# Designs tried in a protein design run: designed miniproteins, single chains, continued (4). Part 104

Each design is a single chain, and the fold is of that chain. pLDDT is the mean over its residues in the fold that is shown.

## One batch from the design tools (miniprotein)

Design m15872
Fold by ESMFold2-Fast:
Structure m15872 (fold): chain A 85 residues (1-85)
Amino acid sequence: AAAEAALSPEELEEVEELAKKAEEAEKAGDLETAKKLLDEALEIALRAVEKVDPARAAALRELYELAKAGMSTEQVQAMAAEAAA
């Protein structure tokens, strides 16, 4: 994945941990914590992608901002998981 190519192993692990914690928080009903963790994970991943593919990073950032404005928590979670993978 694009994020994997740009991230160090430790940065990739951090993004994966944040995405996993966000999923756990969402399942527990803590939607605010889930959204915050997803935002942090995607921001790290998007910055990494931007270094190797600025156009893809811009497109993903735009989709993520739209997701935060109108999508369900499940859709936002899926986007974070894709960015981490």
Scores: mean pLDDT 69

Design m15873
Fold by ESMFold2-Fast:
Structure m15873 (fold): chain A 86 residues (1-86)
Amino acid sequence: KPVIKVAFITTGDPLKALKWARKAVEELEKAGIEVEPAVIVANSEEEAEKLAKKLREQGYDLVARIESEEDVKKVVEEAKKIAKEK
C-alpha cells in the first residue's frame, strides 16, 4: 500500500480548506493510497510560497495549494501520480 505525505496550504478560509483537504484524503484512501496529511494556513501569498519550499525540504511527497473546491480534484490527480511512481 503506497504511503504519501501531503501538505495542503491555504491563504483563505481554514475551515473550508480543512473540508476540502479531508475530501481529497478520503478519495485517495478509496483508491488504496495511505495519506499522512498536514493542513497549513498562510497569512499571505509570500508566506504560502515560503512554507511550500520548507515543507518540500522536510520530505513531503506533495505540497499543494487548496484555495477552492476545484483544487481537490487537482490534488487527488497529482497524489495518484506520485503514489504510482513511489
Scores: mean pLDDT 84

Design m15874
Fold by ESMFold2-Fast:
Structure m15874 (fold): chain A 76 residues (1-76)
Amino acid sequence: LGLSERETDIALLLTWGMSQAQIGRLLNLSQATVSRHVRRILEKLGLSSKEELKKYRDELIRAAMQPLVEAVERVF
């Protein structure tokens, strides 16, 4: 998808219906930082609204799980 790890996390949380304020609290980010990331995510994916992110949910889940798989591989 071309998203950073943080952008992937934020995009995934948005597809689950979390508000930008809730995401900021969960990830310990300011409202302004979350808003900036949301704008960049939409620009990178060519989307006009957060609702369109739902069509990428499966791709976002795979991207979010990749760092966990890599972390396990680094330990073992």
Scores: mean pLDDT 74

Design m15875
Fold by ESMFold2-Fast:
Structure m15875 (fold): chain A 62 residues (1-62)
Amino acid sequence: EEIEELKEELLKAVEEYMKKLGYSEEEIEAAVKVMEEEAEKLKSLEELKKLLEEIKKAIESL
């Protein structure tokens, strides 16, 4: 529910971050798949929120 929503937001944020850094579409897709598998191991809302906030901050810093 909320965890699943945060996982989706995290994956989108990672994709946006990598696009801004100039990674290729194929590299982004590969990284997103790895991140999706890792995110499935994270069942803590706090851990997911922290990661999402860190990625958003990194995007804003670009």
Scores: mean pLDDT 76

Design m15876
Fold by ESMFold2-Fast:
Structure m15876 (fold): chain A 67 residues (1-67)
Amino acid sequence: SKEEEIEKILEEAEKEATRHVIQKDYESAIKVLEEALKKLKELGASEEDLKRVERGIADVRKLKEQL
């Protein structure tokens, strides 16, 4: 279902972005989340799901700025 596809994208993007953050590869983490956001918008994901990814991008950008 569309809901299952959205959940899978969210789960995989969060796991991959977290892996990149642990490696201090903030640019790759941001790219993963931005690509996920694009796919979620195309699938018509809820505003809540979209805001969750947007917050993730903002959080990673803040981590990058604190280096």
Scores: mean pLDDT 86

Design m15877
Fold by ESMFold2-Fast:
Structure m15877 (fold): chain A 76 residues (1-76)
Amino acid sequence: SIVELANEIVKEAFEEIRKKYPEKRDYEEIKIELARLVLLKLGKKFGKEEEAKKKLEKAKTVDELSKIIEEFLEEY
């Protein structure tokens, strides 16, 4: 299901961020990078990588990135 796929991608993205930043950091900065990585992975998985990249360029906040991810999951 789409929910299972989303959870898998979130876990993969979180593991990559955790390995990149093994020390605790500002959670807001981590959330932005995590959300960007999730959106890119979703775009690649659905064959919509270019669309995902364009949406990333428009997003300036975590809330905007989260909305884009939700919209992307609805499109699937």
Scores: mean pLDDT 71

Design m15878
Fold by ESMFold2-Fast:
Structure m15878 (fold): chain A 71 residues (1-71)
Amino acid sequence: DDRPLSPEELERFIEAARRLGESLGVPEEEIERAVKEIRELPNPTVGQVRAAVAGLPGVGPLLADLAVHDA
């Protein structure tokens, strides 16, 4: 979970995070804040994306892990 993501993997994870947040009724502002945080990382890792997604209201670590795995 400390390996760097390829650009393609990063976009898949961001898309999965958006879909998960929308499905759970997370405010769009919070989803975009997490996406911006991920994109501002110089070499984002799977673990860093998972942590950012887990920080969304109502998501938590388990749902973030599932979203990253599905991406």
Scores: mean pLDDT 73

Design m15879
Fold by ESMFold2-Fast:
Structure m15879 (fold): chain A 94 residues (1-94)
Amino acid sequence: MRGTLTPASVTAKEGSTVTLTCTAPEGAGYYFLYKTDIPYTPVGDRLLAEGSTSTFTLENLTLEDSGLYQCVAYSKDKKTLLGISPPTELTVVP
């Protein structure tokens, strides 16, 4: 599916902040960030954040925040699915 989440992989220290940016086709205006155990599908995944901005900030990272993340982009009216990103791997270290 069309879309990207940058960076593709990131290593961060516990207690730090990481920013993930979702890039989607023109016309995208609403975004969801999921933590996923299954690549390329948000079904059954944990919804972490949603909003009209393509940038997601993860603050006060813990070791449990390590894992795979995906963004899903919708049209501004939230009616049309426009893209699902490949997973980003986040590794949180002490």
Scores: mean pLDDT 75

Design m15880
Fold by ESMFold2-Fast:
Structure m15880 (fold): chain A 55 residues (1-55)
Amino acid sequence: SRRERLIAELRREAERLEEEIARLKETAKTVRDETLLLFLEAVLNSTRYLIEKLE
């Protein structure tokens, strides 16, 4: 179904964001990197919220 496909896509996106955040945390050395980390964490939280609402 459309809903199942959307949930699957959001779950894959969440996994990618988690990996990107993990990499950035290891390499972050600037205020710019810290700002990007905050934005990525906000996007991840929003993605998780959408998954919960659709399930």
Scores: mean pLDDT 85

Design m15881
Fold by ESMFold2-Fast:
Structure m15881 (fold): chain A 85 residues (1-85)
Amino acid sequence: SPKNDALAQAVRELMEKAREAGAEVEIEFTRTLDADGNGEVHLRVRIRAPSKEQAEKAVEAAREFQKRLQDAGIPVHVEVEAEVL
């Protein structure tokens, strides 16, 4: 479905931007779309980074991810947690 494709692309972009920032990202889905793209997405994004600056870049990527889902018409609830190692 177009919405599932948009979700998959948004996840890939978030993971790539986090990698560029030097941060580790774990995404925990508590609700996902069905095969037809119906429903809502509830998730937690956990960020771990060696510095505050790297964590801030990864948080920015998570915000872009949330906006991308919203722009795709996907009802979404995102919780972002960031930890500096």
Scores: mean pLDDT 86

Design m15882
Fold by ESMFold2-Fast:
Structure m15882 (fold): chain A 65 residues (1-65)
Amino acid sequence: MLYDTTAAGTLLRILGGSDALLEELARLGKENGGVISEEELRELMRRHGVSEETIERVLALTPRV
C-alpha cells in the first residue's frame, strides 16, 4: 500500500515526530514522487523511535494513494 508523504509528514509533525524523521520522510518523498510504501513508512518511524501505538495511528490517519 502507498501513502502520501506530505500527509504523513503533517500527521507526524502534529503527533510529535522528530525533526530528523520529518527531514528523512521529506527526502524520500522527493525521491519517490510524493509516495511511500507501508513497510518503508513503518521502518522509518521505528528507526526514529516512534512507538508502535503512534505508528498505527499515523497509518490509520494518513491517506492512501
Scores: mean pLDDT 84

Design m15883
Fold by ESMFold2-Fast:
Structure m15883 (fold): chain A 77 residues (1-77)
Amino acid sequence: SEALEEAAKEVEAALANAKASGDEKAAEYLEKALEAVRKGDLDKAIEYLKKAIEAAKNNPATKAAAEDALKVVEKAK
């Protein structure tokens, strides 16, 4: 669905930001969130996105990107 494609795109953007900033823990959770979105498991995607946001607490750009991705995933559910 278009909603799942938009959700995947937002998680991919957050993941690219985490990788660029060297936030390995946030990147790990964002990769798991992306896999969950692609499988249509939005509850698991939300869990991993919340973990990514907490992991990125000292990285404002990655945190903001992960928070934006969370909003899109929650709307897709």
Scores: mean pLDDT 86

Design m15884
Fold by ESMFold2-Fast:
Structure m15884 (fold): chain A 86 residues (1-86)
Amino acid sequence: MKLVITASQLNDAQKDAYLAMAKQLEDQGNTVSVTIDGDTLTITIDNLSIEQAIAYSLKAIGLELEGNTVTVTISGDDLTITITFS
């Protein structure tokens, strides 16, 4: 499955937290792509199991703080789940 995490309205400390998460996921053997555009950070991870996609989604929402928005999209062959946290 493919997981896309988009976090917006981030300050520098929040960006560092998401970048640290992305690095941890890459260190665990995942193929991770990170894009930063102003105050928005997008993390894309492909080739995940359902259990990994759920676990990483929970980690991403655990980093949500007041003033930011986190959107998590889990995509399979015929299934897309999108969850937004504010």
Scores: mean pLDDT 76

Design m15885
Fold by ESMFold2-Fast:
Structure m15885 (fold): chain A 60 residues (1-60)
Amino acid sequence: GLPLARVVQDLETDDPDTLNLRKGDLVEILDRVPGGFYRARNLKTGEVGLVPEVLLEILS
């Protein structure tokens, strides 16, 4: 399957391209985006958007 990651810190943002996240959320990594981001799906909300890679712990 696609790689999973855990969010290590809350992120609240008004940027429509970026996911709002809570610490402990699981995301499915879809693609790597240049500049230190992933495109990911939040498994709780089903929302897709950009996530800073520094906020993610890769689970495989």
Scores: mean pLDDT 84

Design m15886
Fold by ESMFold2-Fast:
Structure m15886 (fold): chain A 81 residues (1-81)
Amino acid sequence: SVRLPSDTAPSPEEVRERLIELVEQAAKADGSKRNALTVAAVLEAIASGATPEQVREIAEHARKLGDEETAELFERLAESL
């Protein structure tokens, strides 16, 4: 197996923090911009290899922000990983 240096490979915590930032930005955005940020967060989760547990934690964070649509989307994503 090929291992990348830690400074070029995102840690699980770095992935989680990035997803939280995108979800928080989406919750503060309006309409089409909110949707674009939510899609970006989903794509980032897939591209970064986020675990189902991490994705569920992001869904819970979105729910705390009052963004139920993003929370439901991330719950569905977690089931697909």
Scores: mean pLDDT 76

Design m15887
Fold by ESMFold2-Fast:
Structure m15887 (fold): chain A 74 residues (1-74)
Amino acid sequence: SASLEAARALLGEEVAALAEEAQAALAAGDNETARRLLAEALRAAAEAALRDPEKVAAAAGVSPEEVVAAARAV
């Protein structure tokens, strides 16, 4: 999907893989596994964003400070 490709490009393969597994779990009706995988994806995404906040900010159309604040809130 377009969102998974965007996540892979911006946040890396780990985030994209966790998000894809979460989507598969949701499609199978496994909401507990989906919630755990989404939480792991969110943590990985926050860590990736803190490594390169300018890259994420440029793609999202926000400031790097907003990216850092959002990632730190996770």
Scores: mean pLDDT 82

Design m15888
Fold by ESMFold2-Fast:
Structure m15888 (fold): chain A 61 residues (1-61)
Amino acid sequence: PSEEELEREVKEALAIIAAATLKHDYPQEVVDEALKRALEMVEKGEEITLEKVQAIFDELA
């Protein structure tokens, strides 16, 4: 993938996490771990979806 495609995927993942944080008021430690896992998935070429981000938060909560 191009650098531009990776940057877009990272921004999309960050936007989803930010939306979840605003909705549920998660502690910073949970948000940081969710960010780490989402970025690892993007680096592996996995598509970040709402369902995957929700699963990460469910595991951490």
Scores: mean pLDDT 73

Design m15889
Fold by ESMFold2-Fast:
Structure m15889 (fold): chain A 65 residues (1-65)
Amino acid sequence: SAEEEEVVERLAEILDISREEARELLELWLTDPEEAERRLARYAIEKGGEKAQEAARLLKELKEK
């Protein structure tokens, strides 16, 4: 969907990762949320907690609609 494509693009920009990595993160969030949270925790260490928190908020917004 257009919303999912927008989320993938924004995740890649926020975390400074590839679109492929952002897509994997989104797929994990939808299928294995615990593993997605572990990956976000790694990004918090590598990229900074603020960027990881922004990514987590974007993912939660998609799920809570």
Scores: mean pLDDT 80

Design m15890
Fold by ESMFold2-Fast:
Structure m15890 (fold): chain A 69 residues (1-69)
Amino acid sequence: DVLEAVREALAPLVSDEALETITRLAGALLAGQVSLEQARTVLQLMRDQGRISEEALARALALLEAAAA
């Protein structure tokens, strides 16, 4: 389960609120509701707002790119 893998990988790196936002974003990407480029933009905005670290951004991007492949 891709969403479970995203949750498990990111849970130690982000707040519960950020984790739920990223998990919903991953779900939207898998459903074709957002593009990978749009998802990347949202994650970058979250980092710029201080909601996630650069490590969390890098891991989230890798997980979403793998899911979109």
Scores: mean pLDDT 84

Design m15891
Fold by ESMFold2-Fast:
Structure m15891 (fold): chain A 62 residues (1-62)
Amino acid sequence: MVDPREVELALAVMQLAIEKNSKNPDKEKIKEYAKRILELAEQDPRFRKVAEWAKEVLKELE
């Protein structure tokens, strides 16, 4: 059985990638998706690298 949080994390990662690669990226949406990834990934050691990537994306937006 797939963990619903893993599905949510996968969707957030895809949404962030789509928005970031858009011709007119919405910085607020990127920030929202990155924060959601961080919330979901920080609580699970399996997703440490994804959490680190989300932190870097947020840092680039500062």
Scores: mean pLDDT 78

Design m15892
Fold by ESMFold2-Fast:
Structure m15892 (fold): chain A 100 residues (1-100)
Amino acid sequence: EAEKLLEEGKKLLEEGKYEEAIKLYEKAIELAGEDNAEALTNLGAAYLALGKYEEAIAYFEKAIALDPNNAKAWHGLGKAYELLGEEEKAKEYLDKALAA
């Protein structure tokens, strides 16, 4: 059940249906727990696409805490800080994404 919600959420994210994707990912995490770095990274990406930068950062940080080699989560952090105008932090996190 949770795995199916993660797959459907990913498809919605790819289709640009960010609010619907978030709802499915949040339900999947409610059922399975917050121990899936991919789901947390995809939640962060969806919030970032909606301009909700603080929520995006929180989810990317959770994903990195579970998987420090998650290049997509580091890239998401860098992009969020870039959009907030924090250029030095953005560069640091984008460099980490390239090394992951």
Scores: mean pLDDT 83

Design m15894
Fold by ESMFold2-Fast:
Structure m15894 (fold): chain A 103 residues (1-103)
Amino acid sequence: DEETEKIIKEIEEEVLKKFGTEKARALLEGLIYAALGDAKKALEVFSKFRLTAEDVDFAIELLEEVEELASKYDTPVAKRIAEIARALKDVLLETKEEAEKKA
């Protein structure tokens, strides 16, 4: 779908322009695969890049940017990208809270 590819490219360009790291690229790639329904590829991408405790704040900021950008588009794929970004952000916030309790 040409429209879907265009929206994905615009989100990718804006996110990578702001964050510009290999971890940012991997998170974004995994989110896009998940939004397209390719759970296997999403898991493969996520499994290759382990987030450290220091990366959690970075990942939350990136996921907030993805959610905001995707929310500007009124398409099913953009809505799924925003939903997945929000869900992953919530998991990371819980992980951060648990890590702080164990410190």
Scores: mean pLDDT 76

Design m15895
Fold by ESMFold2-Fast:
Structure m15895 (fold): chain A 65 residues (1-65)
Amino acid sequence: LAEAHNNLGLALLGLGRYDEAAAAYREALRLKPDYAEARAGLVLALERSGRTAEAAVERRRLRDL
């Protein structure tokens, strides 16, 4: 379920495992592309891991909705 992957991402984010959190959020978005909460989590995980260009792309997608 998309929700399960989102919850995994949130847990990994809390543990500081940002690259793993980003992967979990991407899986949630693969299952549910309009999942705004997962996209917001992905942005935060990418920003925290220093992947700022990728975070900017995902933030734009979130804002354009």
Scores: mean pLDDT 85

Design m15896
Fold by ESMFold2-Fast:
Structure m15896 (fold): chain A 62 residues (1-62)
Amino acid sequence: KVYRAIAREDFTAKTPEELSFKKGDELLVYPVRKGNYYLAKSLKTGETGWVPISVLEDIEEI
């Protein structure tokens, strides 16, 4: 099961396992959570990494 989400704000990865993105970027969110992070893929770059749940909005099931 996969969700689509929109970045609420810019985020810069602090580790190689985290995903960087800009406000308004579209992400695919996987049903995998680690603490306050979801595993996601940037639709703009194709990169996959951990993103803070607090910076995501408009989460829709696809």
Scores: mean pLDDT 82

Design m15897
Fold by ESMFold2-Fast:
Structure m15897 (fold): chain A 72 residues (1-72)
Amino acid sequence: NKAKAEEYYKKGKEYLEEGKRGNEEALLKAREYYLKALKLDPNNEEAKKNLKEVIEKEIEIGIELIKEVVLG
């Protein structure tokens, strides 16, 4: 499990970096992999920190979308 958790964490980190470059799809992948890593290793503080960053960025994107759709 620890080896698998570490692999998922690494993939999450790779996707987060891609997401920071503006790839919204990569943010979804980053969240998925960090959640998988934390399911296997719930004490991974770096994964928790990075997951919070992913969620924050997703919320920012969601707010932008809502402004465009709701406000026109």
Scores: mean pLDDT 81

Design m15898
Fold by ESMFold2-Fast:
Structure m15898 (fold): chain A 73 residues (1-73)
Amino acid sequence: KTAREYFEEAAKIAEEAGNQKVADHARRALDAPTLSEQVRHLAEAGREALKLPEEQRNKVLKAIGDALHALYE
């Protein structure tokens, strides 16, 4: 999968958990013009994900990690 697909997955999982802030940061990462800005938005999504229930938090953090990995591939 591409970084774009992982950002979209993170946004979907966050929306399913009811956390629009995580979803918004994940989508902003997708639209960011530089790698540095994409990483910044993903870091912000990760911080907001820590406020989610454990099960949803783990799913979102995994999707963010997968997106970061895809970004450097």
Scores: mean pLDDT 74

Design m15899
Fold by ESMFold2-Fast:
Structure m15899 (fold): chain A 86 residues (1-86)
Amino acid sequence: MKEEADKLISQAEEALTRGDYEKAVELAEKAIKVDPNNARAWILLARAYEKMGDYEKALEYARKALQVDPSNPEARALLEEIEKKL
C-alpha cells in the first residue's frame, strides 16, 4: 500500500529532522514492513542509525537500499559516507 508507506516515510523524515532518531527507526521499520522494496525506507533507517552512531547497522541498511534499487544515487552516496566513518 503505497499511501501507507509514503505517510510512514514522511513521518520518519520529520522525526530525523527534529533529532528523534528512535522514532525515525520505528517509523522506517513500519514502512519496510508495508513495502520492503521501498529504497527510501531503507535509506531513512540507515540515516537514523548513522545519527545514533551505529555505523555497522547504518552500513547494513544502506547496502539493503542498494539491493532494492541499485541505481539509487542517494543510497550509493550514503553508503560511501558511512564507510568513511568506519
Scores: mean pLDDT 84

Design m15900
Fold by ESMFold2-Fast:
Structure m15900 (fold): chain A 60 residues (1-60)
Amino acid sequence: SAALAVALLQKDLGLSRAVAEEIVRLARAGDYDAAARLLQEHAGLSPERARRGAEALPGL
């Protein structure tokens, strides 16, 4: 669920609710490039880990 994905991003990566909600929205829309970019900027993930994370979010 989107709510579970948002909660996990806040808990595991320390993201604010607003940033987590935007990342989940982009990933669920299939915009993995934009979602991965925000994961890199706000959570400090590598490009590869950010991309994998973004692609996994719609499955939650």
Scores: mean pLDDT 86

Design m15901
Fold by ESMFold2-Fast:
Structure m15901 (fold): chain A 65 residues (1-65)
Amino acid sequence: MTEEQKEKALKRAKELAEKLAKFLKEKTGIEPKYKVEELDEENLKVEIEAGDIHLSEVIPLSELV
């Protein structure tokens, strides 16, 4: 995987996390928190919190490129 592909994958993961955070805000009325981290060379970790809702997902970089 190229550096450029990794940057595109990170951008896409952040966009997906932001969309899900907005959805949770509309459903709960609580301001969401989210983060996207590189877990390893091939996977990203996305975490979203909105009040009592805690979501954590591992997404392969290959699915985001």
Scores: mean pLDDT 76

Design m15902
Fold by ESMFold2-Fast:
Structure m15902 (fold): chain A 69 residues (1-69)
Amino acid sequence: MKVEYTVQEGDTLSDILQLLKEAGFQPSDRLIVEINGEKFEAKDFSDLLYILGSRDLQPGDVIVIEKKK
């Protein structure tokens, strides 16, 4: 299970979470997050929000999120 998201001007972290929920991700899922080619492991949605919120995300940045097996 994998989603790709391009950051738009005015986007919020809640928009990304909604996209993940629509794609069938669960809040407790372990995730691999790729931000502009740099990979991170998120243990859950709270960890994902911390990773995304600690980055200087700009419009046009590409985020790839994949469920870790």
Scores: mean pLDDT 80

Design m15903
Fold by ESMFold2-Fast:
Structure m15903 (fold): chain A 66 residues (1-66)
Amino acid sequence: RGLEAAALYRRLLAEGASVEEARAAAEAVFGRPSEERLEVLREIGRTLREIGDAIEEGIKKGVAPK
């Protein structure tokens, strides 16, 4: 599943693996992702980035309330 591939990919990156190594390992375990699966992974990545950015902006605004 795409979520399992994304979880493995992120875990390997967090452990210090390169992007190429993490991708190759995910491909070896879950098979080569289709374009549809890559699109889903991009959507998930974008949503997680937006959540992270919102939390960071909230912290910055909390430090300097006007």
Scores: mean pLDDT 64

Design m15904
Fold by ESMFold2-Fast:
Structure m15904 (fold): chain A 94 residues (1-94)
Amino acid sequence: MIERLIEEARRAAEELRRRGLEELAAVFEEAARRLEEILRRREELEGEEEEVEGGGVRRRMPKYEAEALRVVGEAQRRGRELYEARRAAEEAAR
């Protein structure tokens, strides 16, 4: 799971950079870096569980998975914020 998320985040960052969306690319590059740190620390985080709320349901899951999901969720939220801000700026420049 985490390795796939890292690959997807890096691929997204590269694509965004090619389009000149450098702020968005930086968000996904940071997410990939944080996911790599979680992966390196997986052995330290194994055996620990965290209670996570999803869709109104509480679920216990491995702490490393919970941290990975937080990183992905934060990157997605920040990406949307930057995308909306860019669109507003482009509209204002008309």
Scores: mean pLDDT 72

Design m15905
Fold by ESMFold2-Fast:
Structure m15905 (fold): chain A 73 residues (1-73)
Amino acid sequence: MLTEEEKKEYYEKGLEYEKKGEEAFKEKKYLEAAEYYRKAAEYYKKAGDEEKALEAEINAGIALIMYGVSKIK
């Protein structure tokens, strides 16, 4: 099992990538937003935060949908 210190470090990386995903989404960089949210989900899973990981996965999915819509213009 990871140490509590390592879990905290992974959780903080999850927050960092989530913020980057939000910023990219705001700029309508949906593919980049999806990549950042996916990385956030991976780090939240490593930190043991299943709820945050699921939320990040959902946000990545939303970003991919928005990307798909943007490509049909």
Scores: mean pLDDT 84

Design m15907
Fold by ESMFold2-Fast:
Structure m15907 (fold): chain A 79 residues (1-79)
Amino acid sequence: IEEELAALPPEIQELVRRLIALVERGHELKRQLAELERQQRVNGVDLSEEIARLQEEIAALEKEIRAIRDELDRLLESL
């Protein structure tokens, strides 16, 4: 993995590292969302507001991830 990244231009390497960090953050937020949904389902507590807030944060993060992927695709095509 590190050897493969080292073969890419520095600009692309930085975008790839940023993308990996955002994807990991997205997985963490999705785990939190699943736990809140489980608590609401199992315990019958109303967590709709917190769930909606996490869904909004996840949507914003996924939009950012898509933008970086699109930028990477453009840079790779320009090589």
Scores: mean pLDDT 80

Design m15908
Fold by ESMFold2-Fast:
Structure m15908 (fold): chain A 60 residues (1-60)
Amino acid sequence: MAEELANEGGRAYRAGDYETAIRLYEEAARIAAQDPSLAGLAALARKSAEVARRQLEAAR
């Protein structure tokens, strides 16, 4: 689930849909944070959400 959400977030990001990318990355990070084996995915998803937020602000 978390990896699937992160992949969907990446697709939204590449399509320029930063609002959807932020939502999907944040959800992926939340789910991944509950599983120690997914700590790397949780950290990556959080960073990706921050990058997407910066892109959204720059596009305003």
Scores: mean pLDDT 81

